Designed miniproteins, single chains, continued (3). Designs and how they scored, part 34

Each design is a single chain, and the fold is of that chain. pLDDT is the mean over its residues in the fold that is shown.

## One batch from the design tools (miniprotein)

Design m9155
Fold by ESMFold2-Fast:
Structure m9155 (fold): chain A 107 residues (1-107)
Amino acid sequence: SEEELKKKTIELMREMVEKLKELYPNDEIVQRVVENLEEIIKDAEEGKLSIEDLIAALVNVLKFAKERNYKEAEEVVKKTLEEIIKEAKKLGYEDLAKKIEEGLKEV
């Protein structure tokens, strides 16, 4: 169940990264963020990062998008976090879902 949630979170992060590449193909700042996220995904797949680390990275990207007025990126990242909340609740990880909801409120 926890392994399943982590795999689903990685899948959703990969989909998010592809959407960011499509929205900002020539934005060097966004491309650097994408490269950092791809390294985070790889480290998570290798067992080096927890699901909490992945959530922290997504919340940081959301804050970055909001501060720099990347409105479309903000929407994509927010929707990704909302989908992770749904998956966490579906699998019975209510405490993790609450932590993600708290992270969203701080942005």
Scores: mean pLDDT 87

Design m9156
Fold by ESMFold2-Fast:
Structure m9156 (fold): chain A 83 residues (1-83)
Amino acid sequence: SKKEEEEKKKKLLEEAKKEANRKLTLGEARVGIAQMGVSVAKLAGDEEAKKKAEERLREAEEERERLEKEAKEKIEEAEKLLE
């Protein structure tokens, strides 16, 4: 029936949004950890450790931005496939 098909579509979209949010939360946590690493290196006065920590932060921020883009694309693709 048409109602069962609409309920399946809604469930698939909700599952896609839930998975996207889960990955985004992970990416955000990684950025937070990397920011803490930079702060620790700055407090230690170790310029080499600071440079490595800043590199890790940049990589974590780029990964978070990629995950945000992928999440948006997956939600849009799921919406398009369900229409």
Scores: mean pLDDT 80

Design m9157
Fold by ESMFold2-Fast:
Structure m9157 (fold): chain A 75 residues (1-75)
Amino acid sequence: SAARAELDRLVAAVEAGVDRNLAVLRAEGRLTPEMEAAARALIPHAVRDSIAVRLARGELSAAEAEEMLAALDER
């Protein structure tokens, strides 16, 4: 579905952002395993927030947002 494809795109974008930030910290010797785990644990929350913002802006219908949130919870 279009909503699932948009969710996959959004998740990939958030993950890429986290990976870039973690790569910088790792290169500087500042990254701990606990910091990496904590950053990755926040990805679903960042995705949910992005869905809520897009819904509020009228970029998603309520049905599309509901489908995306249900699919996110299945991951």
Scores: mean pLDDT 85

Design m9158
Fold by ESMFold2-Fast:
Structure m9158 (fold): chain A 68 residues (1-68)
Amino acid sequence: SLYQLAAARLPRIDKMIEEEAKRKGVELSEEQKRKIRSTVLAAILKDPNMTDEEIRELIREEIDKIAS
């Protein structure tokens, strides 16, 4: 299913969230990580062809909203 294909990307998404948070010097709570993960999954479900770079940019935007 489309959801299963999107969910298969979760381990890579989680790693990207950790890498981008570390790069920006932001400590994310578990709740904040969950919200970012949910936002990314929702975006992939709307556009299953999103590249890793597009996902990384979305993660950066979500972290910036938290850091501001």
Scores: mean pLDDT 83

Design m9159
Fold by ESMFold2-Fast:
Structure m9159 (fold): chain A 114 residues (1-114)
Amino acid sequence: SDLEKAREARKAGDLVTYARYFARAEVRELEAEGVSNEAQYIRLAGAALRAEDFDTAAEAFRRLARLYEKQGDDRTAELFRRMAEAASRQDYDALSRLADEGLRLGLPVAVAVA
Protein backbone atom coordinates (compact mmCIF):
# COMPACT_ATOMS: atom_id res chain seq x y z
CA SER A 1 0.00 0.00 0.00
CA ASP A 2 2.62 2.62 1.01
CA LEU A 3 4.98 1.42 -1.78
CA GLU A 4 2.10 1.71 -4.29
CA LYS A 5 1.37 5.27 -3.07
CA ALA A 6 5.09 6.10 -3.35
CA ARG A 7 5.21 4.80 -6.96
CA GLU A 8 2.08 6.82 -7.89
CA ALA A 9 3.56 9.99 -6.35
CA ARG A 10 6.85 9.49 -8.27
CA LYS A 11 4.91 9.09 -11.57
CA ALA A 12 3.13 12.39 -10.78
CA GLY A 13 6.47 14.13 -10.06
CA ASP A 14 5.53 14.67 -6.38
CA LEU A 15 8.90 13.84 -4.82
CA VAL A 16 7.88 15.04 -1.33
CA THR A 17 4.93 12.62 -1.17
CA TYR A 18 7.11 9.92 -2.77
CA ALA A 19 9.80 10.33 -0.05
CA ARG A 20 7.17 10.23 2.73
CA TYR A 21 5.43 7.04 1.54
CA PHE A 22 8.75 5.35 0.73
CA ALA A 23 9.89 6.13 4.30
CA ARG A 24 6.60 4.74 5.70
CA ALA A 25 7.16 1.51 3.74
CA GLU A 26 10.75 1.35 5.12
CA VAL A 27 9.38 1.71 8.70
CA ARG A 28 6.91 -1.19 8.14
CA GLU A 29 9.64 -3.39 6.62
CA LEU A 30 12.02 -2.72 9.55
CA GLU A 31 9.26 -3.51 12.08
CA ALA A 32 8.41 -6.74 10.17
CA GLU A 33 12.08 -7.86 10.18
CA GLY A 34 12.39 -7.15 13.93
CA VAL A 35 14.52 -4.33 15.29
CA SER A 36 17.01 -5.48 17.95
CA ASN A 37 20.38 -3.68 17.54
CA GLU A 38 21.74 -0.11 17.43
CA ALA A 39 22.14 0.09 13.63
CA GLN A 40 18.55 -1.11 13.08
CA TYR A 41 17.13 1.36 15.65
CA ILE A 42 19.10 4.26 14.07
CA ARG A 43 17.70 3.28 10.65
CA LEU A 44 14.17 3.00 12.10
CA ALA A 45 14.42 6.42 13.79
CA GLY A 46 15.59 8.11 10.57
CA ALA A 47 12.94 6.42 8.43
CA ALA A 48 10.22 7.31 10.97
CA LEU A 49 11.26 10.99 10.97
CA ARG A 50 11.15 11.09 7.14
CA ALA A 51 7.72 9.39 7.30
CA GLU A 52 6.53 12.03 9.84
CA ASP A 53 5.81 9.09 12.20
CA PHE A 54 6.97 10.93 15.33
CA ASP A 55 5.63 8.32 17.78
CA THR A 56 7.72 5.58 16.14
CA ALA A 57 10.75 7.90 15.95
CA ALA A 58 10.45 8.77 19.67
CA GLU A 59 10.15 5.06 20.59
CA ALA A 60 13.22 4.19 18.48
CA PHE A 61 15.23 6.97 20.18
CA ARG A 62 14.13 5.74 23.65
CA ARG A 63 15.25 2.19 22.75
CA LEU A 64 18.62 3.55 21.54
CA ALA A 65 19.02 5.47 24.83
CA ARG A 66 18.45 2.26 26.84
CA LEU A 67 20.90 0.26 24.69
CA TYR A 68 23.69 2.84 25.12
CA GLU A 69 22.95 3.18 28.87
CA LYS A 70 23.42 -0.62 29.23
CA GLN A 71 26.79 -0.25 27.44
CA GLY A 72 27.88 2.46 29.94
CA ASP A 73 27.73 5.27 27.33
CA ASP A 74 25.65 7.69 29.42
CA ARG A 75 26.49 10.70 27.17
CA THR A 76 25.11 9.03 24.02
CA ALA A 77 22.12 7.69 26.02
CA GLU A 78 21.31 11.26 27.20
CA LEU A 79 21.52 12.54 23.59
CA PHE A 80 19.01 9.90 22.45
CA ARG A 81 16.66 10.69 25.38
CA ARG A 82 16.66 14.36 24.29
CA MET A 83 16.03 13.29 20.66
CA ALA A 84 13.07 11.15 21.80
CA GLU A 85 11.55 14.13 23.65
CA ALA A 86 12.11 16.46 20.65
CA ALA A 87 10.52 13.88 18.30
CA SER A 88 7.47 13.45 20.58
CA ARG A 89 7.00 17.27 20.51
CA GLN A 90 7.63 17.42 16.73
CA ASP A 91 10.38 20.00 17.49
CA TYR A 92 12.29 20.04 14.21
CA ASP A 93 14.76 22.73 15.36
CA ALA A 94 15.72 20.70 18.45
CA LEU A 95 16.03 17.50 16.36
CA SER A 96 18.34 19.31 13.90
CA ARG A 97 20.58 20.66 16.72
CA LEU A 98 20.70 17.24 18.45
CA ALA A 99 21.57 15.52 15.13
CA ASP A 100 24.50 17.95 14.70
CA GLU A 101 25.65 17.08 18.25
CA GLY A 102 25.35 13.37 17.39
CA LEU A 103 27.51 13.83 14.28
CA ARG A 104 30.13 15.63 16.42
CA LEU A 105 30.14 12.55 18.73
CA GLY A 106 30.71 10.29 15.69
CA LEU A 107 27.15 8.93 15.50
CA PRO A 108 25.76 8.45 11.95
CA VAL A 109 22.43 10.08 12.83
CA ALA A 110 20.51 11.47 9.87
CA VAL A 111 17.55 13.64 10.87
CA ALA A 112 15.10 14.43 8.07
CA VAL A 113 13.22 17.68 8.63
CA ALA A 114 9.77 17.71 7.00
Scores: mean pLDDT 79

Design m9160
Fold by ESMFold2-Fast:
Structure m9160 (fold): chain A 78 residues (1-78)
Amino acid sequence: DRALQLTLEHGLAELERVLARIRAGEATGVEAASLLKDEKVRQELLKLGDAPAPAEYLPAAEASGEARLARVRELLAQ
């Protein structure tokens, strides 16, 4: 449980940081894609369900890990 919580917290924080850098043109999508290939990070994002989403990247109404994952994949597809 603690390991999963730390993985989720670390994965989300790193993902958000990398996304911010990509949007600023300072980092490539390769870093975010590498995080998404981490099966535990992907699974925990999907399992977040109703967990609150950071307003910086998603509207407050999109609180699910599935919505976060979809947003990241859409950004990487650009």
Scores: mean pLDDT 50

Design m9161
Fold by ESMFold2-Fast:
Structure m9161 (fold): chain A 103 residues (1-103)
Amino acid sequence: MSETQKFLERFFREFSRKAGQLIAELRAKGRHADAAGVERVLGGLHIEVLMMKYNPSLEPATVDEAIDLLRSIIERYAARLPADLRQLVLEIMEEAIEAVKKK
């Protein structure tokens, strides 16, 4: 498995963990529509990561390119969220990137 594939798999696991915590917190606060919005971001990212895993033409060549692509994907899906949630999702993304870089 390439370094980019290892990075993508580790990133998706960490992002899913953090996003899942946000979804649970939003539901606990009665923000069910917002929780569904974050779940849509996670679902969209999951499809795109699977496409990169199984289609070599879609796989980024470097970890830096993978980071840029992940930011683009998440920003695109998060753009439909309220501004506060978009910021939280982008913060979770950056935290997940840093967590994977440290391992």
Scores: mean pLDDT 85

Design m9162
Fold by ESMFold2-Fast:
Structure m9162 (fold): chain A 100 residues (1-100)
Amino acid sequence: MEAAMRAEKEREEEMAKVMEIVRPFMTKYALEKTKKPELLNEEAKKDLKKAEEIEKNKLSEEQIKELEELIEEIEELIRNLEPEEKVLELVKKMAELIKK
């Protein structure tokens, strides 16, 4: 029956959920890489502050380095047009690092 449609919707919902967790860190990484504070809109400023609070209060220096490496790997996969499933796996790993 509707198995294929449900599997695709479940993947989209899972991606959206994990992206909400990792988005602040991806925003911070993008800003550090571009060195252009002029690109900071209100949402980007909120994401940046949220990432900084999590890094200060919850993450070790080793975890921060692992997050930066994962973000670079995700960017490379996206640039190379790799399957969305590979991107989702790395985003999930990043979300788990942020949680604990």
Scores: mean pLDDT 73

Design m9163
Fold by ESMFold2-Fast:
Structure m9163 (fold): chain A 70 residues (1-70)
Amino acid sequence: SEAELRRLARLARLAMVLLMPGLQEEAKRRGALSVEVEVVSPTTVRITYHYEDGDEEEDLPAEEVLALVR
């Protein structure tokens, strides 16, 4: 249902906010200049690491991201 999709999108955004400090430390470990987190769909979250000579992009299932907050 549409209400379920809105709930999933809200939970995904919450998970992203809770993960940002850990992702910032991971970016430092990797030598990235910055990190960006983006909800591509209610079921997919994208993490982008920005380097001096390019970007590294990883897609994660929203369910996997939500599991990290339990």
Scores: mean pLDDT 75

Design m9164
Fold by ESMFold2-Fast:
Structure m9164 (fold): chain A 75 residues (1-75)
Amino acid sequence: SYEEAVKRGLEAARRAEEASFPLLAREARQHAEDLKRAVEEGDEEAARRYMEHVENAVRAIETFIASLEAARAAQ
């Protein structure tokens, strides 16, 4: 759902910030906020586009964090 995508985007932004990826955190948070606004305004087309942006940002952040954790585990 769009609400779950917003929550995932905000959570990914928090994890990116904790992992010292502030630019990724900022982008994920902005896309999540834009999605939330589109949903609140009933703009279904905008909501779909912003959801795609959120999902892409979440995937990128999850990939980078997983790579970082794997590198630490290999030490």
Scores: mean pLDDT 84

Design m9165
Fold by ESMFold2-Fast:
Structure m9165 (fold): chain A 70 residues (1-70)
Amino acid sequence: VKLSPVSGKPLPEVPSSLSPAQRLLLTLADIYGVELPKPPEELSDEEAEALAVEIAEAAARREKEELLRQ
């Protein structure tokens, strides 16, 4: 898959070329209804891994708090 030389943006089909970290982030954001600051294609593997961990930890923390509250 090649980037556009004019805009530098990835091609529309590039989701199949996403790294495992970017795919994990996209899946977690969709499950937990979290808005991503950038499209997953524009995030580095390190940024995607960090955001995925933060989303999972925040979701687990909120679920635990709700269970303890109820």
Scores: mean pLDDT 68

Design m9166
Fold by ESMFold2-Fast:
Structure m9166 (fold): chain A 61 residues (1-61)
Amino acid sequence: SMEDEILANVRAAMEEEGLSEEEIAEVLARIREIFADPSLSVDEKERAVLAVLLEALARNA
């Protein structure tokens, strides 16, 4: 699925940036929570996922 592809790409990017397995697991869990939230629109989900990714990657820039 597209969600599985996104999660796989996110994992790969975080591994390249040197995030710990615990940090990767927490970020992936948060992204899955966002995907599963029926109250969020597609645009809100995209913005929420992007915010999580930018925050995680910025800490290791």
Scores: mean pLDDT 80

Design m9167
Fold by ESMFold2-Fast:
Structure m9167 (fold): chain A 84 residues (1-84)
Amino acid sequence: SMEEEIEKMKEIIEKLTKEAEKLIEQLKEAKKKGDDETAKKLKLEIEIKLGLLRIIAGVSKVIGDEDVAKLAEEAIEKLEKLLE
């Protein structure tokens, strides 16, 4: 059903957000230790997850899934604040 598909998409957003949050904490520790190689790899992984969230937000807006789009946008804002 459409409701089940929407719930699955919300779960994907939550999973991507939690994974990105963990990567951001690892990035902060790598930077603190001067581990530039690990920091570069973590930055790439974070950018991939942010890119996926941006795709989800964009597609959801086009197809009219406003709740999913809003959750993805809120996740992006939260992650961008954590990266500051």
Scores: mean pLDDT 88

Design m9168
Fold by ESMFold2-Fast:
Structure m9168 (fold): chain A 92 residues (1-92)
Amino acid sequence: MMSEEELQEFTEIMSRILIQELRENPDLSEEEIRKSIESIVNTLRAQGASDEQIIKALEAIKEAIEADETVDPALKEKAVRIIEEVIEEIRK
């Protein structure tokens, strides 16, 4: 299982990567954004993260995107919504 420190570092890195993708590709489709988020979830699962740890990481990534001033507002809203949908799916 991931340590809390490892989870925080991974979350910071993934937040930066996703924000960079959103910034560089303003025409990203909902499907492409969802695939990126699902890739993050699958990576965390492969590294032994629990569902609770994955949800915590996704919530932190969501907060980082919401706080970013450089991403297009419409794209930001789309990414946040998809993250919330994925969190809901994990809570099943």
Scores: mean pLDDT 84

Design m9169
Fold by ESMFold2-Fast:
Structure m9169 (fold): chain A 95 residues (1-95)
Amino acid sequence: SLLEKIKEILEKILELLESSDKLSESQKEGLRTAVEDFLQVLESDYPDEEILKAFEVFKGETLKIAKTTEDEELVKEVEELLKELEKLVKEYLKK
């Protein structure tokens, strides 16, 4: 399902960033919270506009954390995963 694909991409983002020795435990906890908050909004009976807003918040927080690693390859991979996640979220909302 589209929701399962969304969860898979979120897990890939989380695993990629949690594997970095450049991130503090606090930053990793913040990322876990951001994933949980986004999933809560996505799986709740919220208007499409609120879900898209929650996605933009998740994207912003995730990129902010990724950029603190100063690992250009990691940041690019996270950006590509976020782009795919956006496509899946928009497709999910069309259902």
Scores: mean pLDDT 85

Design m9170
Fold by ESMFold2-Fast:
Structure m9170 (fold): chain A 94 residues (1-94)
Amino acid sequence: MVVRAVATVVGAVTEEEAGHTYVARVRLVTPEREVELPEVVVRKTGTAGQSATLTVEVEVEGAEPGDVLRAVAYNEETGEVVSEGEAVGVAREV
């Protein structure tokens, strides 16, 4: 069964992050396994000092409803981590 999971990461936009493109790395984390998912390019749409939401939608084979997704956003140019978050995946059957 192929399950589509959506992870949302919320973080403050720093002055250095405003106007930049970010790459999100998403991992499926369960007590028994950790699976690295393909990187997704995302764009923060906030200004410095405002909250920005990064939404990553991925298809995960073998994921179950309620599995935790860990998402990390990093600056594409510097490679520095700019926000982290965890979200409960919402399973969607195809």
Scores: mean pLDDT 54

Design m9171
Fold by ESMFold2-Fast:
Structure m9171 (fold): chain A 88 residues (1-88)
Amino acid sequence: MRTFSEEELLSRALALSPEQIKELFKKFDTDGDGYLDKEEVRALAKSFGLELTDEQVEEIIRQADLDGDGKIDFKEFPYLLGLLLSLY
């Protein structure tokens, strides 16, 4: 279920510094190709305690995927994190 929290900025400042965002991306980029696919995004969501359906993962990727390639690169990753945190 969605929730509205203005504390997302504080959560980001405390837990998701730019360096930590980069390390999270590298950690879940298991193939080392510089992109997160659907399975890697699902694993990231599970690390936040989110059990997402295939359709919910695809929807989040679609919203964060500004290029429409079906994958999340490092430039798109902060948008993906924002969407996942909004569901947390």
Scores: mean pLDDT 69

Design m9172
Fold by ESMFold2-Fast:
Structure m9172 (fold): chain A 75 residues (1-75)
Amino acid sequence: MEVKTIELDEFEYKGYKIKVTLEAELENGVVTRVHRVRIEIEKPDGSKETYEAEVEDPGAAGRLLREIIEKLEKE
C-alpha cells in the first residue's frame, strides 16, 4: 500500500500563511489511514516554521493547527 501526501488546507490568518498536509494511505481514492500531519507556517516577516505530529484523522490535524496558532499568537 502506498503512502501519499495530501494537501488538506492552505489559508492566511492575520498575515500568517498556513499550509496543512497529511501523509496517508489511500484505497480507491479514499483515505484509510493517516500517519502524520505537517503544518508549514510563513510569518508576516517571511520567516518559516514547520511542525509535524502523528494524528489518527484529519480532524486531529485541525485541532493541532489551532493549538499551534494560539501558541504563535501568545509569543
Scores: mean pLDDT 71

Design m9173
Fold by ESMFold2-Fast:
Structure m9173 (fold): chain A 60 residues (1-60)
Amino acid sequence: SLEDEIRRLTGGKRYISPVEAAFAIAQLTGLPLSEATEIVKKAGKRRFSIGELAELIRNI
């Protein structure tokens, strides 16, 4: 699942930083890291759960 891939990329952390979230988006979607970073900034969150990051990716 998408949640399983995020868990693998982030080492299973309960809270994912914006920088880690941008990296995960870039790796999972193939978007450039710069574009992934802008998506994370627009979300306006200081941290993400695995489920929150999965939802953000599904809305791209």
Scores: mean pLDDT 86

Design m9174
Fold by ESMFold2-Fast:
Structure m9174 (fold): chain A 100 residues (1-100)
Amino acid sequence: SMVDEIKKVLEEALKKMEEAIKNNDFKKFVEELQKLKLELEEVLDKYNGSDEIIEVLRELLSKLQEVFEKLKNGELSAEEAIEKIKDLVEEALKKIEELA
């Protein structure tokens, strides 16, 4: 289902980003964040419409882009960025579960 695909994308991306931070691999962390953004854009292209779940994903993508820009310009450390990303992903997953 769309919900199962979204959950898998979010959970796998978060796991890979947390592993990159644990290994002090900042380059891998940024690559995984960029991959997550691309995968969310692909889901949005695949599942079009006014679905409330799609609106949650659009909001998540927007907020992830804000975190990425702040990380890129030095306003956030990698450790601060992963905590914000984790909170955003957990909030999105909760909203998707409630709408499913």
Scores: mean pLDDT 83

Design m9175
Fold by ESMFold2-Fast:
Structure m9175 (fold): chain A 75 residues (1-75)
Amino acid sequence: MLSTDKLRQIAELAAKAGLEAVRRTGDMSYAQEMVEAVQAARDGNLDKAIEILEELAKRFPQIREILEEMIELIR
């Protein structure tokens, strides 16, 4: 189970990554997938959270650094 502090950090990074993706693309689907990753991490489904973040990093390399930081916090 992730600590409250780690979950807070993951949520803050997800908000930042989602806002940057929407700002650059105008596509709200990136923000939606960030919410799904945070929910998976919150539910203890860490493998699913990592899978979503890795897929996003491949599709949108501009936010890869933030996504990799989130994965490190989950692992």
Scores: mean pLDDT 80

Design m9176
Fold by ESMFold2-Fast:
Structure m9176 (fold): chain A 68 residues (1-68)
Amino acid sequence: MKVIEVTIYLPGASAEEGRAFAEELARRRGAEITEVRESVDAQGNRVVTVTARGPDGDLLVIRVVTSA
């Protein structure tokens, strides 16, 4: 099992736009979304974390930071 972690910065995007982007990236890779979490980091940035499992069993973790 391979773990692929991706962090994407979308300055000026909304949390909703960040989530849509992360979910689309997971779908583009043929991955099944298992978890979606929204949080605020220590710097006040909005963070959407999407966890998905690929068709080969690999784990995909996508973090989208949309800024403060």
Scores: mean pLDDT 80

Design m9177
Fold by ESMFold2-Fast:
Structure m9177 (fold): chain A 86 residues (1-86)
Amino acid sequence: SQRTEELENLARATEAAAEEVKELIKNNAPVHELVLKIVGLSLLIIATRIQISQVEDEKARERGERAVKRGEEAIKEGLEEIEKKE
């Protein structure tokens, strides 16, 4: 369905944004760049969670939930990196 395709697209975007946050951490990026990417990832997580609630396809929902988990893990790592830089 169209809603399932939208969820799969949001899951991919959330996964990509999580990888961007992890790459910024690896490259010791400035705090302001890391904050902006964390904010963007947070919005994608919210959008993905809303879309999961609107889709009945179990496989797509599981993918969305995995993407959200990866995103939340990336945010946690990013916030820990910001705290270390003080």
Scores: mean pLDDT 88

Design m9178
Fold by ESMFold2-Fast:
Structure m9178 (fold): chain A 90 residues (1-90)
Amino acid sequence: SEAVEALRERLEEAGVSPKIIDALAEVLEKIIEAVEKGEKVEIKKELKESEKEYFYVEMIVDNGKLKGKLKLSQETESLTVYSEWEGELE
């Protein structure tokens, strides 16, 4: 989707690892597809490049509701990004 591609470009500009960007984009596309089709999907994905470069997601999409957790960590020479989310979206 255009929104996912825009997010990819912003993360690349921030210096996030291409492997982590690809993993996040894949998860977001699965969420979008499940919501659009009204399908239930369970997503679990983990990628660890280093102690400072990792991506973890565990989410359930059911009847347009999103529930789960996401962790993203990225460190470069000029930028440190750490994001953690846990919750429910309806």
Scores: mean pLDDT 72

Design m9179
Fold by ESMFold2-Fast:
Structure m9179 (fold): chain A 62 residues (1-62)
Amino acid sequence: SSMQKRAQELFDKNLQVTLDLRDSYREMLEDEAKKSSKDISDEIKKSGFKRLDEAVKRAEEK
């Protein structure tokens, strides 16, 4: 019946929106955690390597 078709379509759309929001929220949290962790880690490593290289060079000069 037309009522069943409309009810099914509305239910499917509402379910899809709910699932999309939940998935998007979870994915966003995971992505932010990974990016933040990696970006901070890379920044620390880059600074660390530069400082180590300078220390080695200074040690060789002495």
Scores: mean pLDDT 64

Design m9180
Fold by ESMFold2-Fast:
Structure m9180 (fold): chain A 98 residues (1-98)
Amino acid sequence: SLSEQAAQNLIDLATITQQQLTKQGYSDMGDRLYDSVKRTADLALKLNMGSSIFDPITSLLHKAIRYLKQGDVKKGIEYTERAIKTAEELTKRLESLL
């Protein structure tokens, strides 16, 4: 489904970001990002949420990856922290629907 494809795309972006963060010495942040995103994706799929629900997190991860690849570690971390917070806030909203 489109929702399964969107969830997999989100997990793939989190994995790429985690790999970039690990290369920069921020493996703990990469692990936190992956865990937060995986939890959000799993809950959204269980609740049959629409594919667009991930768009804010996907947008932030694209920015994080761009900055990390450019060597702008400060901006990369900033967007990663925003992605983690957005995923955690979405998880809380999804948990309220259980």
Scores: mean pLDDT 90

Design m9181
Fold by ESMFold2-Fast:
Structure m9181 (fold): chain A 120 residues (1-120)
Amino acid sequence: NELVEAGKAAYEAMDEEEKKLIEKFSEKIGMGKESVALAYKILKELGIKLDEETLLYLIRALTLILLMGFEDEEFQEIMIDKMKQLGFSEEEIEEFKEALKNKDWKKVVELLIKMIEKEK
């Protein structure tokens, strides 16, 4: 599995401080260190600086997207239903679908941040 190998490589390449942070996040969200490390690496490469609570939510959401896959129609339907419940427009929902299709991680993360803000 390409994602499992990528997650292992991401975790092994981390310094001691980053590994401790990944262990902390893994324990808090109940997901494997390697999957969490991959999600964290993607968010770090996007240069997004957020508070710990929002970062944990994004890591959890991105880890789920990575594990379920971009092509999982059931997962996409669940996310779309949640966006509709939070009052997202049809245009924003189509942007989310297109971002997943094109693997536009910056746009996916931007929309996930908007979801968090609408839940609070």
Scores: mean pLDDT 75

Design m9182
Fold by ESMFold2-Fast:
Structure m9182 (fold): chain A 70 residues (1-70)
Amino acid sequence: SEDEELEYESRILKLMYEEKRPLSLSEIGEKLPDISRSTLSRLLDTLVRAGLLEYDEKTNTYRPRNIGFV
């Protein structure tokens, strides 16, 4: 449901802010094992399109927008 997906999106964002480093799909999936890889991939794409995350194709990692990683 959309309510379930909003909860998943919130959990993804919280994880990204807590880790303070770029995370791959595999790393996010290991930390959120109750979310399927297909659902996780789709939600990550949605969050990137919404401008909440950015994706780095060189490292295959996601990071929050407006939080710098060095």
Scores: mean pLDDT 81

Design m9183
Fold by ESMFold2-Fast:
Structure m9183 (fold): chain A 92 residues (1-92)
Amino acid sequence: NDLIVPEIKSKEDLAELLTIAIESLKKAKEAGDYKTAAEVARVVLEAVKQAQEKGLVSEEDVKLAEQAAKAAEEGDVEKAIKLLEELRKRVE
């Protein structure tokens, strides 16, 4: 299933997306579903890029999301989870 990138209108919307994404990554890791983990991290990266375009987050936040997406693509789902948890703390 293609994951839809939600519209991010606020930092609160992004924080909610990050919470859902982190839970999805934890489930994907438990199931060994690395394809879903990579897709979830990609959706987060696109959402963070949209948030940056709206002035809601910094270039550093985009870089964290890029690192998480790369980690998930490389099968390091635990690293992707940790990076997204760090990003969530930055956006509240």
Scores: mean pLDDT 85

Design m9184
Fold by ESMFold2-Fast:
Formats: sequence, structure tokens, C-alpha cells
Structure m9184 (fold): chain A 87 residues (1-87)
Amino acid sequence: SLEEAREKAVEALEEARRRLEELGDRAGVQLLDEMIEAIESNPEKTAEMIGNTITLLEGLRPDFRPESAAIVDELVARLREIYEELL
């Protein structure tokens, strides 16, 4: 369901956010906070919001340091699994 997908996506983003915070990646934490807010604020557009989040994270990947990029890669893989369940 869209609600279940939204909850899973937010959970994945919150877990990645915690790991980035432990690394001291403040910019990464802020970015994920904005993505969480966007998904939570648009429940009717859950699939579109998850797809947009994947695209944005993939586009911004070169700007992350290696340790943060590894966390982002795991996050993107998890979000893709959730997104594929909606197609």
C-alpha cells in the first residue's frame, strides 16, 4: 500500500540520516531531513516523492565523501526496492 511504502521510505531515510549524523555530515543530514519532510507532507504522491528522492540522491552522489556515499548507496538500493513494489 502507499501508506506502508511511505512508512518504509521514511524509516530508511531516518536510518541513513542517523548514520550520516554519526559521521558528522551535517549537509547530508539536512538534505535527508528535507526529503523526509517532502515525503511526509505529500502522502497522496508517495510513489512520485520516492522516485524524486531516488533521482535527487543519485544526482548528488558525487558531492558526498566516500563514507557518506556508501550510506547513500544503501539508502538508494532500499528506496528502489520500496518503489518497485508500487509499480
Scores: mean pLDDT 87

Design m9185
Fold by ESMFold2-Fast:
Structure m9185 (fold): chain A 81 residues (1-81)
Amino acid sequence: TSNLLQQAQRYDFSSQGYQMASDGDNTGARRLRQQALDSQDSVVRDQLLRQADRLQNLSNQFSQQSQGYRDRSQQLRQQAQ
């Protein structure tokens, strides 16, 4: 039905948004880890590594949410058939 397809489309947009957030945080984490490797200051290095770990954790959480919304969208599209 049209209502199921509309809800599926909303879940697709949510999935895409979370995937973009995941990709951004993952890229940020990699850049921070590279900056840490280039740093000679142990305090700065430790700060960069902690921030990289936080971004990696957020990236993983957003990736899981993206997958959840994608799965729900697929289920609704199958029900609309």
Scores: mean pLDDT 88

Design m9186
Fold by ESMFold2-Fast:
Structure m9186 (fold): chain A 60 residues (1-60)
Amino acid sequence: PLEKLSEEEKKGVLEGVRAGLALGMSLEQIGQMIETHGSELAKKAGASGLELAEAAAKAL
């Protein structure tokens, strides 16, 4: 799903997921944050917030 985002949007998602994991958040919690505060990114990617969080964590 990250491939449907711009380079700047991908970087933002990757940095957000990295920061969330550093704070001890689960990917499910990070996915909820994406759905709540960045729903447009999930919609653009055609994915859930959790799918975006998992893809970003895999790309880190």
Scores: mean pLDDT 81

Design m9187
Fold by ESMFold2-Fast:
Structure m9187 (fold): chain A 63 residues (1-63)
Amino acid sequence: HMKVTEEQRKALLEEAEKIEDPLERARFYGAIDAMERGLSKEQIEKAFGKEVVERVLKIIDEV
């Protein structure tokens, strides 16, 4: 179960707002929710795509 801090959550939401494509933005939100629910990286990549997961993890690592 990946525990996301309040600061990391805020940074992720701000990053999502920069995504112009509504479908890609929805996948980004879905990946965040799935990570907080404790789904594995492999499960999230299969559902939402590897690029979305890598973007989420990059933001978490930077905060």
Scores: mean pLDDT 79

Design m9188
Fold by ESMFold2-Fast:
Structure m9188 (fold): chain A 83 residues (1-83)
Amino acid sequence: KSEEFKKKAQEYMEEGRKLYEEGLKAEKEDPKKAAQLFREAATKFGDAAGYYASAGNTPENQKKAREATQKALEAYKKAKELE
């Protein structure tokens, strides 16, 4: 279970990162699309945080969960700026 949850967390982190980068690229040309991409990135980073938290109570997993939560908040903030 914990290895599977770590792999899921990594997958969601990568998906969130790609969505966030696409949002940054779209920001000047289509702010509404960029806001949607940032909201989707926030959801992916939030899911990653949940999977890291579920992967076992190690200091590494707790740190990764906090990092993922911070990225989710950052992406959500970007979306709100464009709405």
Scores: mean pLDDT 87

